Designed miniproteins, single chains, continued (3). Designs and how they scored, part 48

Each design is a single chain, and the fold is of that chain. pLDDT is the mean over its residues in the fold that is shown.

## One batch from the design tools (miniprotein)

Design m9651
Fold by ESMFold2-Fast:
Structure m9651 (fold): chain A 91 residues (1-91)
Amino acid sequence: MTEIYVVDTKEGAEELAKKLEKETGRKAVVRSGSVGGALGAMNEHPGAIIVLYTSKEKLDEVYEEVKELAKRSKLVEKVTKIDMTALKAAA
């Protein structure tokens, strides 16, 4: 089953994808934050972890759109929102 992560930076998305691949042994794919991007990635990489990057201002909007996609898709197990910029500042 596919997990989708919505993050506020492209750099954060790439770092998270590498971490998730190491932790889960599953392929992780980075895409620009949109419902279309998530659908394309799921179709091309069934069972992969999808990491969507977007601006902090759009983070909540993209997360809610992807959650709506998840309700209709049997390929999505989990949707998570992460503010990678805030996480890096706190570390």
Scores: mean pLDDT 76

Design m9652
Fold by ESMFold2-Fast:
Structure m9652 (fold): chain A 58 residues (1-58)
Amino acid sequence: GSAEDEAAGDEGERRGTRAVALGDYEGAAQALLEAASKVTGEVREGLVRGARQVLADG
């Protein structure tokens, strides 16, 4: 993806990781979905899949 998509994805992943470390799986999923709303294509699909995965793990 573009540098903007990459940066938005990376920020969402960082926020998700921190939320998971705090036991906030709903917050982690929300951070990933927020990042997904700012990107398109495969980066969006990856972020949505990540959100589903953290909800399944919580």
Scores: mean pLDDT 77

Design m9653
Fold by ESMFold2-Fast:
Structure m9653 (fold): chain A 70 residues (1-70)
Amino acid sequence: NSNTNKLKKQIDDLTNKGNDSASAGDVSSTQNYINNLQNVKKQAKSLGDNDTANLGDNYINSVQSLLRQT
């Protein structure tokens, strides 16, 4: 499924950027990446890809937790 593969790649890319910005204490950039992750998650869920949507949720929680510690 090309759409599923695209969404997984977007989640990975956004998570890496979110982790980098969160570690740097860049709240604004991190919020933008989290918002994009939320959008990709919603798109995955609309396609019935609950595994990819759950992956998105896990990474959003991880990035948010990292930002709160910084």
Scores: mean pLDDT 83

Design m9654
Fold by ESMFold2-Fast:
Structure m9654 (fold): chain A 67 residues (1-67)
Amino acid sequence: SGMEEERRRRAEAERERIDREVERKREELTKLAEPLIDTLGKDKVERMVEGSVAVLRAQLERELRRG
């Protein structure tokens, strides 16, 4: 059953890709959101960044499941 093996390897590679994209996006958003700390406060900015990152992860995981 090479199909199960291929699907597993693809899923693992996709999860690693998703993890890398999520980490890159978190870094980008954190840098972009630094000016917002003065207006909204650190805790709110961190929650916004994590919320955006969670939405991205969910979207990428849905694409993987749709596959």
Scores: mean pLDDT 81

Design m9655
Fold by ESMFold2-Fast:
Structure m9655 (fold): chain A 91 residues (1-91)
Amino acid sequence: MERLRALEERGVVITVEPGVSEEALEVGLEVAEVLLERAEPGETVTIVLRSGVDPRQVELLRAQIEEYRSNRPPPAPNGVAPGAALSDEPA
């Protein structure tokens, strides 16, 4: 639960319903971290964790998080970008 506090201090709002499974909570925290990395400074990330989440959905979210982390470039000035400028016309 202390990890939740650290995320809240960084501008993430997390609401956990009573009866949320430990796995759903952990996945929710991972999603919050991923969204925080994508968010702009000063942007608020809001996550609501609901009771009764299907375990299969939890696994699907974990797979998506791993895929995102695997394909995300590190924050380095190596010149690697998700895409170049599309409006480029060298006449």
Scores: mean pLDDT 65

Design m9656
Fold by ESMFold2-Fast:
Structure m9656 (fold): chain A 97 residues (1-97)
Amino acid sequence: SKYKELIEKVIEELENTPEEEIEEEIAKLLKNPEYAEAYEEAKKLFEEGITIEEIAKMLAEADKLAKEYPDDEEKGKEALKKTAIVSFLAVLIARKK
């Protein structure tokens, strides 16, 4: 899966990024309430044991929503939220190391 390979590559890059840089970027993002909500949802999914395959499926669903419904504001918001959750899950997985 193209999306699984992308997630695995992002996790690898995060594992090789200084923890301080990741912390600073997360702190900046969490100033936005929408990203703060996505981060809380990502933490819950991580604690529930979400798999890389399930994360890849979520990213695929986000990409499909963005491509098939470019003028749909609600579907655009859903796609952005799913992408943010996937990004935060990649961070949480990289930090578990």
Scores: mean pLDDT 84

Design m9657
Fold by ESMFold2-Fast:
Structure m9657 (fold): chain A 65 residues (1-65)
Amino acid sequence: SSAAQQEREDSLLVLQKYASIAQERGDEDRLVQFQREAGKLVAAHPGDLAGLEKELKALLDKMFP
């Protein structure tokens, strides 16, 4: 349970980091789309924080060029 809790917390911290960057770019419509797609990426990358961060960065760069 503690390992699953740590994985969840780590994934949420990475998601929150990139969501904050998206929010600072000031596009509410794109932020909603980013949060939806980012949530899917979190679900698709259990235990892979490096892969999750890479995909979130790519999504951020694609949506907020």
Scores: mean pLDDT 78

Design m9658
Fold by ESMFold2-Fast:
Structure m9658 (fold): chain A 70 residues (1-70)
Amino acid sequence: SPIVLFQVAAAIKAIGFEFEAEYNPSLSPEQKERLLKLAKEIKELVKKGSTDIEKLNALIDEAEAILAEV
C-alpha cells in the first residue's frame, strides 16, 4: 500500500540520518545529537505502524534542513 511504502522509505531515510550523525565531519555536535534524535523518533513511529504522514514528513524535513546547512 502507499502508506506502507512511505513508512519503508521513512525508515530508510532515518538510517541515512543516523549514518550522517555518526560520520559527517561538517555537522556540529549539537546538529549530530538532534539528527540522531530525529532518526530515532522516525524509526519508533514506523515501528508502531504510524499513519501520521504529516508528523513523519515534519521530522524528515527537519533532518534534511540540518543536512542542507552543511
Scores: mean pLDDT 88

Design m9659
Fold by ESMFold2-Fast:
Structure m9659 (fold): chain A 91 residues (1-91)
Amino acid sequence: SLEERRQRAIDELNAYFDSKKQELLKLADEYGLTEEEKNWILEDVNGMKEDAIAELEAAPEDQLDRVLEAIKKRMDGFFETIKKRIEELKK
């Protein structure tokens, strides 16, 4: 069903964000970030995740795959920016 298709897209987006959070936390540990700095990163990522899920929930059923792909592409750029920020903090 279209409802099941939307739920699967949301589940995929959740898995994507969980994978990216793990990558960022590992990088933060490697660069010696504090728990406060890690918490700020997680807060930003969680906020973006909530916005992304809301965008996907509002998407027309015939555009679910397009919207999911666009979100992932946009978020990949955002995560690359966070990674650079982590690396620069401890150079």
Scores: mean pLDDT 84

Design m9660
Fold by ESMFold2-Fast:
Structure m9660 (fold): chain A 77 residues (1-77)
Amino acid sequence: SEEVAALERIRERLRAAGLPESVVKGIDQVREAVRQGDYDKAAQLEDQIISSLSPEEQRIVREAVAAVAAELAAAAA
């Protein structure tokens, strides 16, 4: 549930940043794999999404992930 919540926040940030809907849908697939406990599939889907992106889009994704991780760590600590 914590990982699913993190992915929801990442999805919102990526949509707000104007990334393609294909990326947003990809995050939905990762979130579904995590909900099913299939972390191997989630990791494969993440790698495929990142590999399909330009270097600039990859930077936006990394910054969104880092920001969400920092927010969740601050809230829990």
Scores: mean pLDDT 81

Design m9661
Fold by ESMFold2-Fast:
Structure m9661 (fold): chain A 74 residues (1-74)
Amino acid sequence: GELGLALLEERAARALAEIRELVAAGDFAAARAVLDRTTAEIEALLDRTGPPQARRFLDDFRARAEAVIAEVAA
């Protein structure tokens, strides 16, 4: 049952790393696009798995990514 969560964690970690690199390069539009795309992909996967823990994981990922973008964009 944990395989789905592990795949979500891996995808989110890779997306967050890509967002950090794009933000460091000053490409905020590309960073936002990665956040939006990854969020949509994770939401689609969550609709198939359903556990509340996975949805909390998505919320945490989104909050961390938004914080990275906001900190450098300010």
Scores: mean pLDDT 75

Design m9662
Fold by ESMFold2-Fast:
Structure m9662 (fold): chain A 104 residues (1-104)
Amino acid sequence: TKLYTLEQLLEEILKQLQEAKKALEAGNYTQAHLYISQALELAKQANKLDASTKPILVRLQHVLLLHQQNLVTGGALKADLLAEIEESIKLVNEELQKLKDKIA
């Protein structure tokens, strides 16, 4: 159903963001870019299913922009980028909890 599809999308976004965080902590910016980009594409799909997820999409667009700025500055924004990914993970977890409570 729509709600279960949305749950699967949010769980996959969470997984991609957790992997992006690990890649960034390891200094693997190429892998971090792939995971952030995948999370953003999933967030676009989630927003099409439920407009209440738009804050996740907006935040991940900002995360991708900050990642690009971090690359240009030679990693000077790594700490800021990690903090934004952590906040994105929290937001996705909050939306997942609200959705699970609604499905139950």
Scores: mean pLDDT 86

Design m9663
Fold by ESMFold2-Fast:
Structure m9663 (fold): chain A 79 residues (1-79)
Amino acid sequence: MLSEEEVRERLRELGEKLQEALENKAPKEEQIKLLEEVSREVKRLVREYMEAKGASEEEIEKALAALEEQTKEAIAMIE
């Protein structure tokens, strides 16, 4: 079971990887792939964290849907 501190540290690591790819001016295809990977990992961490806090399935699905929409918008900006 992930602690809040472990979730925060993992999100920091993912953000650092994405930032490195952007700073290195990686190709758009690589940026999109990394963004999709980060999005998948964030959704997994958010689900686990919310389940540990006793959130309902409806609340979890709503949060994940919002994250998915944000990811699609970010990808559209890169394309």
Scores: mean pLDDT 75

Design m9664
Fold by ESMFold2-Fast:
Structure m9664 (fold): chain A 79 residues (1-79)
Amino acid sequence: AQSAVVKIENLTEEDKRKIAGLFGVEPEYIPDDGILTLSSAGQDEKGKIVVGANADTVEVVRIIERLLGIKIEILEVVE
């Protein structure tokens, strides 16, 4: 998928920092409501993180869930 819109359930400040660290962005790029766009292209901004053109965005979501022990709901997938 080219992008996915996700919701991170019960997002804490620590989870926000860890997710930001995984992608090399500032913690404020992860919104407090936990709604985040993962995209294969573009630029990192608040609410949107670029995961790379060769990354399957759904697989990236599942990797984050396993690494951090958190629940992530996929709201929308864009080809």
Scores: mean pLDDT 78

Design m9665
Fold by ESMFold2-Fast:
Structure m9665 (fold): chain A 60 residues (1-60)
Amino acid sequence: SRQEVLEEMQKLRDEAISNGDTTSAEHIDRIIQLAEERDYSVEQLRDLLERAKALYESNR
């Protein structure tokens, strides 16, 4: 579950890079780094993923 959320975040980052949205990609990458460094719960990681999705969508 934790690994699955991190993989979804990485996929979102890669999608942003593919679309030329380097700003969203950099922000998502920083969120991934924080998630990996901190002992976040799965629920906290899902919240971060939703925030990352919102950021990406706002830059479309």
Scores: mean pLDDT 77

Design m9666
Fold by ESMFold2-Fast:
Structure m9666 (fold): chain A 106 residues (1-106)
Amino acid sequence: SEIEEKLGIKVTKEQQEKALKKLQTLDEESQIIVLSTIAKWLEQKGLIKLSEKDKELVKKYVASFDEIHEKTGLSLPELEALTVWVAEKMVKENLSIEELLEEIKK
């Protein structure tokens, strides 16, 4: 996809679905930490613009990918798969971090 090309990350649909299911098993605070960290990274890559509300969530919840791995057990390939999923939702559907959190709960 265009998003995968811009990110330099290539993931299969199956890898993305597996990573998303694992994210769904985490508590809400861990889900917000993952989403906020990915959103910050995507902003730094110039792929998205954060709203004022999303900037506040990022300020509160952003972590390193290493810290996320230690706290959640998400591997780097799983975090890369989630990054592609978040990027597609934020770029194509203009979803906020809170709206992404609602998508995870479905």
Scores: mean pLDDT 84

Design m9667
Fold by ESMFold2-Fast:
Structure m9667 (fold): chain A 76 residues (1-76)
Amino acid sequence: GERERLRRELDRLRREINKRILEEVNKSDLSPEELGLRVQRAVAAIDAGDIDTAVKEVPSLPRELLQRLLELRRQL
């Protein structure tokens, strides 16, 4: 049904965001340890619905993408 479609869209968007975070941090001159912590903090912020913290950890992450994720979560 529609709810299942929204859940699948949410999961796809979450995976896309995670992929973009990894691609962005892998381009940085950070150590593997620092990269891991940065990714972990960004993912935790996104899961908590904290867009401001997520963007602070990964400034290149589109705010619009995070807003769409949260909107989909509200539909479920």
Scores: mean pLDDT 78

Design m9668
Fold by ESMFold2-Fast:
Structure m9668 (fold): chain A 83 residues (1-83)
Amino acid sequence: SVEDLEKTIKKIEELAKKAGLPLEEYMITGSEVLDLLDENGVSTEIRRKVETLLQRRNGRRGSSAPMSAHTAIESLKELIKTL
């Protein structure tokens, strides 16, 4: 659900805070984002939409490509607006 995506965003923010890094400097992979979606019980349909979005943004490296927490959060927020 949208609420489970919002919980995932909050978890990414918490990970950056625990590391003592701003969201722009905390690096996270698409695979780590997908793991957090699974932990928060995000539906298979929404999970596939996130996976497709990350694959398109990161090209051949897909979910293995690192991105800032800020970029990951903005991508999830954009997806929420399209749901």
Scores: mean pLDDT 79

Design m9669
Fold by ESMFold2-Fast:
Parts: structure tokens; C-alpha cells; sequence
Structure m9669 (fold): chain A 96 residues (1-96)
């Protein structure tokens, strides 16, 4: 429970940092193509950090190796259908 609360706090911090970076970029850039590129890069960075936190959480809670934690995360992405097709592809790329 405490480790889940710590994970939730770290996830909230990462999401808020990403939102702040996005809002600051929108103030400086009006070009739609440049906005889309920045959004995709920011999303990749955010997802990479979220995957890292989830792997660390699974390693700690379930006493898994990094590779076992990655395998469990891949399995859960397949079974729970939680991600849009593009987001799922990015998560799988980050896990490899």
C-alpha cells in the first residue's frame, strides 16, 4: 500500500511536469507541425519514465528481476487493453 502510494505520487509529479512543459511550449510555438512533433517527443519521454517507475514497482512488490518485470508489464498491456494502438506500440518499443 505505501509503495503504491509512492508510485501514484511519482506518476502525478511526472504528469504535472509534462503538462507544464507542454503549456510552456504552446506559449512559444504556434506552428501546428512543430506542436505535434513536440507532443510526440514529450509523450515518448513521459511513457519511458512511467515504464521505468512501473518496472521498479513490480521489482520491489513482486521481487522480480528487471526482465521479469518487463515481461509482466507486456502481458498486462495485452490483457487489459488499456492503451490506444499507437500508445501501446510506443510502450512496447520502450520495453524493448
Amino acid sequence: SKKLEELEKRVKELVEEAKEKWEEFLKKEEDEEERQKFYEELLRELLRELVRLLIEYYQTVYKLSEEEAKALLRERLDTEGVAAKKTRALLLEILD
Scores: mean pLDDT 77

Design m9670
Fold by ESMFold2-Fast:
Structure m9670 (fold): chain A 91 residues (1-91)
Amino acid sequence: DEEILRLIEEAVEAAEKGDYGRAISYGTQAAWLALQKGYRAAGFKFLELSGTEDFDAASALEIMALVAQELGHTDLAERARKLAEEIRKKK
């Protein structure tokens, strides 16, 4: 859980700095670990989005928001969700 949290924090910080490649990398790692640990909501979202041509930093951040929420870190979940919405609005 602490490992997943660290990856989410790194991804959110990268996205806030505009480093979307790093955000996707850390977010994908966090999503895969969450899926393996049975966080089904995040796992289903990962499978849904990873199979689409729209998978991007916003998709990774949406998955991380679900994982952070399940881990009880509501502030981090809100930061990730807000960033995902901003990226989606830009596209």
Scores: mean pLDDT 73

Design m9671
Fold by ESMFold2-Fast:
Structure m9671 (fold): chain A 71 residues (1-71)
Amino acid sequence: MSFEEIEAELVRLGERYLEEAEKLLKDPNASPQRILATVTVALFASGFDPELRERAVKLAEEAEKKIKEMK
């Protein structure tokens, strides 16, 4: 696997985990740990795309806010 192939796979993975994180944020039954884990993976996987990175950071902020509300 070349570096370009790895980078492309990470971008695709980032997109998928961003979509999953958004779904979890809308699910009232989602565990705080699952939300954090999904958002964290999205943040690392989106490192190669500035737009995905920006979206991941915003989702991380939303996840933190939701977790505080679940107290």
Scores: mean pLDDT 75

Design m9672
Fold by ESMFold2-Fast:
Structure m9672 (fold): chain A 73 residues (1-73)
Amino acid sequence: SAMERAKEVKRRAQELVEQGVSLEELIEMIEKNPEDEFLLEAAALAASRLVAQGADEEEAKRFAEKIEEILKK
């Protein structure tokens, strides 16, 4: 279900943040797997959490631009 998917996305995003993944590494992951919607959702949520924790604004902007590029296909 959509609710179960949302819970799994949240879990994966939390794992990425806890592993110390940077916004730049998240960009690399989604560039390598642009068709993986689950990864795109998890990476976007992880990125929002990193920004809330004080991640670099220029890296956050690059991530947002990459997500838009992938989704506008």
Scores: mean pLDDT 83

Design m9673
Fold by ESMFold2-Fast:
Parts: C-alpha cells; structure tokens; sequence
Structure m9673 (fold): chain A 74 residues (1-74)
C-alpha cells in the first residue's frame, strides 16, 4: 500500500540521517546520502499511486546502499 511505502521511505530517511552522523563513514558517501535524503523527502511529499513501482525500486536500491554503508562501518 502507499501508506506502507511512505512509512518505509521515512524509515530509510531516518537511517540515512543516522549514518551521516557516524564520523567513520567516508565524506563522499555522506554527501551522496544527503542528496538521497533530499530526493526521498521530495518523493515522500509528491509521489502518487502511478509512482508505486518506481518507489519500490528506489526503496530496494536504498536498502542496498544501507547494507554497503554498514559493511564499511564494520
């Protein structure tokens, strides 16, 4: 549902914000995450039912980015 997708986007944004606060994360990745946060906030504000498949793809990509960031921090 759209409500579940919005909740997932909000959780991803929060996770990106937490990752950016970690001093061990490379600056280039922090800058990239900041750009993604801005893009996802705009998506969260504006996406419609027609965008559902694109939003699902964006979420899957974001989850992969989180996994890679967490791998760097281990």
Amino acid sequence: SMEELKKKLEEIIKKFEELIKNPKLPQSLKDYLREMIEAFKKLLENFTEEDVEQVKGAIEFAEEVIKNAERILK
Scores: mean pLDDT 85

Design m9674
Fold by ESMFold2-Fast:
Structure m9674 (fold): chain A 58 residues (1-58)
Amino acid sequence: SMLVKSAEKVSEKIKEYGEKVSREEAIKAGESAAQSLYETDKEAGELVKKQTEELKKE
């Protein structure tokens, strides 16, 4: 799915943004992106959600 490929890139950017700029803002962006993706492709939504939850662990 093209959306799964997009979700992989979004997850990568969310991780970098959280590490380099702001973890709080990255988590908010990740939650919004996951919600939007779930409406179209649940697998893509899960990928972004999982990355966002990893940021919350730290």
Scores: mean pLDDT 78

Design m9675
Fold by ESMFold2-Fast:
Structure m9675 (fold): chain A 89 residues (1-89)
Amino acid sequence: EELEIVDQEFVAKSPEGKLLVKTKILVDENGNVIGVSMEGSEEGLKEARALYGEEVERLLEIYEDLSVNKKGMKEVVEKLRKKELELLE
């Protein structure tokens, strides 16, 4: 049973380009979150929390529970992407 129609990927990097956390979010045709995977070390997660703040904490909450509505998930992903661009530029 596969409901993967659209995916969203976010990679948290340090200003030097070091990979801290990689997150892949899977959504259906209606934009409902159907899966989240997260890859990173404990040290990388701590640094990502310091650089990205509450948006990373919200993403970790989603990863643990998956109880987030469609709008909340999209807002977190977009804020994380914007923050990543600001940190790398």
Scores: mean pLDDT 59

Design m9676
Fold by ESMFold2-Fast:
Structure m9676 (fold): chain A 91 residues (1-91)
Amino acid sequence: GARFAARAARGAAEGARESGGSWLGAGSAVGMLLISASVLRLSGGDERAAEALREGGEEGLRSIEESGYTDGEKAAEGVVEAARRAAERAA
């Protein structure tokens, strides 16, 4: 559970960073966190790890909303930070 969640969160953070400040890349990273949370729940995985990923996805979504879907660099930075916190909570 926790190792999967930490890996998923790390992948999301890397994807957001590699997007070059694209809000679409930030959105994809949020999607990864939320999908990974759902997969972990459905597979009978660690509820705490799934909740950490869900919270990270919600924090990342708020960063995108705060950017007004126009500042991709701000959105990506917020998603990277949200994914990092999700990885810490999932561990």
Scores: mean pLDDT 74

Design m9677
Fold by ESMFold2-Fast:
Structure m9677 (fold): chain A 86 residues (1-86)
Amino acid sequence: MEKKKEILEKAKERIEELAKRAEEALAAGDAEALEEVVRETARVIREALEELIPLLSEEEAKKAREIIAKLPAVEEEAIAAIRAAA
């Protein structure tokens, strides 16, 4: 339980920092910075889920693996949307 909480807290801190960077990039119209934030956010989510998987039930671990498998497509779609808007 304690280790699971630690992994989640670290992921939250990293995501909050990335959200601030995204707001700054949006305000500046910096598409490249937005793309980098999207890539880093996907990586943070993947790493957190990979660390959580050994601590989860088999059912929860299966769902986490499905999310990890979908992350590259979500990342690509988000980057394509940023580029289309730029």
Scores: mean pLDDT 83

Design m9678
Fold by ESMFold2-Fast:
Structure m9678 (fold): chain A 85 residues (1-85)
Amino acid sequence: MEEEKKKLLEEARKELESDPRLTEEAKEKLLEFYEKALELKEKDPSVGVASKLTADGTLTLYLFKRNPDPSLPPLEFLGSEKVKI
């Protein structure tokens, strides 16, 4: 999975570099967050990422885990990162 991980990171970098809304700092933070998400997803495929963009130009990324047990909350939040666009 090492080759696939590197390709996904390169694709993410190119996508971030092509987005004119993102500052240099925002691109670096988003890429770092994505790398961490990929590492966790390799260990646990139930890990996912969600994003929220607010009108003030703040992009929040959420790292979460889906619980298969219906007696537990459906999502467990593992962390978040905020970047200014």
Scores: mean pLDDT 72

Design m9679
Fold by ESMFold2-Fast:
Structure m9679 (fold): chain A 69 residues (1-69)
Amino acid sequence: KREEFKQLLAAKQAEVAPLSARYDEIKAEIDKLPPDSPEYQKLQAERRKLLAEMQKVSDELNAEIEKLS
């Protein structure tokens, strides 16, 4: 059980890592921009999409954890 859970977490973290890295890049770009700029709004929309993708991975992980319970 613990071994399977650890492997599942590692696999899901590997899926999230590139999304999280892109999220951090966008956050750094947003910090350089005026809040009222179109570029700021575009990057905020991209961040929301990345959060939704990361949430999907989290939901899949939770479903697998429930099956293991």
Scores: mean pLDDT 79

Design m9680
Fold by ESMFold2-Fast:
Structure m9680 (fold): chain A 82 residues (1-82)
Amino acid sequence: EEPVFSPELLAELQKIEAEMQAELEALKADPNATDADILEVEIKAIERVIEVLKKHNAPKELIEHYERRLEELKAKLKELKE
């Protein structure tokens, strides 16, 4: 039985977080960046987190938590584009 935060899982999650933080910092420095651009970066990061969690057989409750978060962010993105 592997723990939810195996070294491999933790490394993949840290990589996703680092990439997201770098993209968000670039957007903060860009005066043309929109709230939609920020949400798109967050959505991509959460989609990657869900994929990694499923790959490593994480608890269903944890996966469902991120899936609900993803749907919330997608709804906000849709509202901003309208």
Scores: mean pLDDT 80

Design m9681
Fold by ESMFold2-Fast:
Structure m9681 (fold): chain A 77 residues (1-77)
Amino acid sequence: SEEALQNARAALGILEIDGTPELKSQAEQLLREAIKAAEKDGHTEAAENLRLALKHLQQGDNEAAREHLEKAIETLR
């Protein structure tokens, strides 16, 4: 899904800079939209990696969140 890929890339870009709470909140929202788009288009593997990225981001594990987000982006190509 182009929509899932665009939202996932936007979230990754935010996570690559020193995050304020506002930027982290924006990244979480972009991840939720990417998950929705990936699920709608049947990208099951990408959706699972996006969900793991969101979970790790919410737990404060930004490195694990980035790793799963990068895997989702590669799967969406």
Scores: mean pLDDT 83

Design m9682
Fold by ESMFold2-Fast:
Order: sequence, then structure tokens, then C-alpha cells
Structure m9682 (fold): chain A 60 residues (1-60)
Amino acid sequence: SGEEAAKKAAEGGAKGGEAGGPASARTMLQVAYHGALEAGASEEQAKKAGEEALKRGLEA
């Protein structure tokens, strides 16, 4: 559940960051991190969500 929440937050963060303009990388990390925590993920899972959001943003 927490891992799935983190994965979903990473996907949302990456999409939001792509639309977010010049601060997008930082925005992707923060949106995914806070989204994962709010969805019940641990701090470790939330940090991974932020990293995955940035990675997905770079790949898209």
C-alpha cells in the first residue's frame, strides 16, 4: 500500500513537474515526496518517490 502510494505520487510528480516550468525538478521531488507521505508512505518510500519522479521527468 505505501509502496504503491509512493509509485503513484512519483508518476503524478513527474507529470506535474513537466508542466511546472523552470523549477520543475525541485517541484517534482517535493510534490512526489509530500504526496507519498500524505498517502501513508514512509519517509524512505517518499524519498524514493521523489527520486523516481525526477527520473521519469528526465525520461519523458
Scores: mean pLDDT 67

Design m9683
Fold by ESMFold2-Fast:
Structure m9683 (fold): chain A 70 residues (1-70)
Amino acid sequence: DPSLEARRAQAERAAEAGDLQRAIDLYSALKDTVAAMAATFRENGEEEMAAELQKLGADVEARIAALRAA
């Protein structure tokens, strides 16, 4: 999804600029969006799309944890 990739890129730009709080806020919003989309795809029987979004959600959670530890 180009929209999700754009949001991830925006969060990473904030992290590169040293604005860790902005990066965490942007990633937290992305995580919530990804979780909602994954739930919708699961309800519609789109298991492949739901699994892909679950992987993205896990990556986002790991990145938030890394930013908080910095």
Scores: mean pLDDT 85

Design m9684
Fold by ESMFold2-Fast:
Structure m9684 (fold): chain A 64 residues (1-64)
Amino acid sequence: MELRLSEEERKRFRELVKAGATEEQIDEWMDRGLERLIDELKASGREDEAETLRQNLEAMRKER
């Protein structure tokens, strides 16, 4: 999905995994990446998509 992670963010994710990052560290990095995507969507006028991602991020945090 185009709105999940940018190509740059996916590259950083792979680097973290290769460096032996813990599940908690990866989750924290993912949360920061998603928050950035939400901000980008808001800046682009895609507020409905930003709100959907924000709700998904909150749901993911509660499941952890």
Scores: mean pLDDT 70

Design m9685
Fold by ESMFold2-Fast:
Structure m9685 (fold): chain A 79 residues (1-79)
Amino acid sequence: ARRLAQELVEASRSPDFEKAVETVSKILSSNDRQTLRAIAAEIPEKDRTDIIGLLDYLIKTGSGKLKENAEFLKSELEK
């Protein structure tokens, strides 16, 4: 969970938006909801807004499990 949280933080700070979207999509598609909840807990408060921005993009443009997992992770980060 901590390593995946670090990957999300690094993606959100990356100037390469396409690479950031790919990294986040891979994490959301490869992990269950229990793991995503654990990832959310490891994300620092200061980085949550930028990650939520990437998740909003995936919710708007994605479908199926990717969109559902993006919505779930966003809800956990907004707690």
Scores: mean pLDDT 81

Design m9686
Fold by ESMFold2-Fast:
Structure m9686 (fold): chain A 70 residues (1-70)
Amino acid sequence: SKKEKVIQLTSLILQAIGYEFDVKISKDPTVRQKSKELGKKYLDKAIDLAEELGDSDLANTLKKRKKEFS
């Protein structure tokens, strides 16, 4: 359902934010690299789901966030 997809989208965004935070605060280069890779992966899934739901504004915001995450 649309409601279940919105919950999934929210979860994906929260996971991506967590990895973005790990990249910013971690002093370990290995942790930073892995968190960067996982954060981008979760953002890609969130972008795809936002586009599927027709939320172009959110999809564009997430695409911008992904570029800043790189």
Scores: mean pLDDT 86

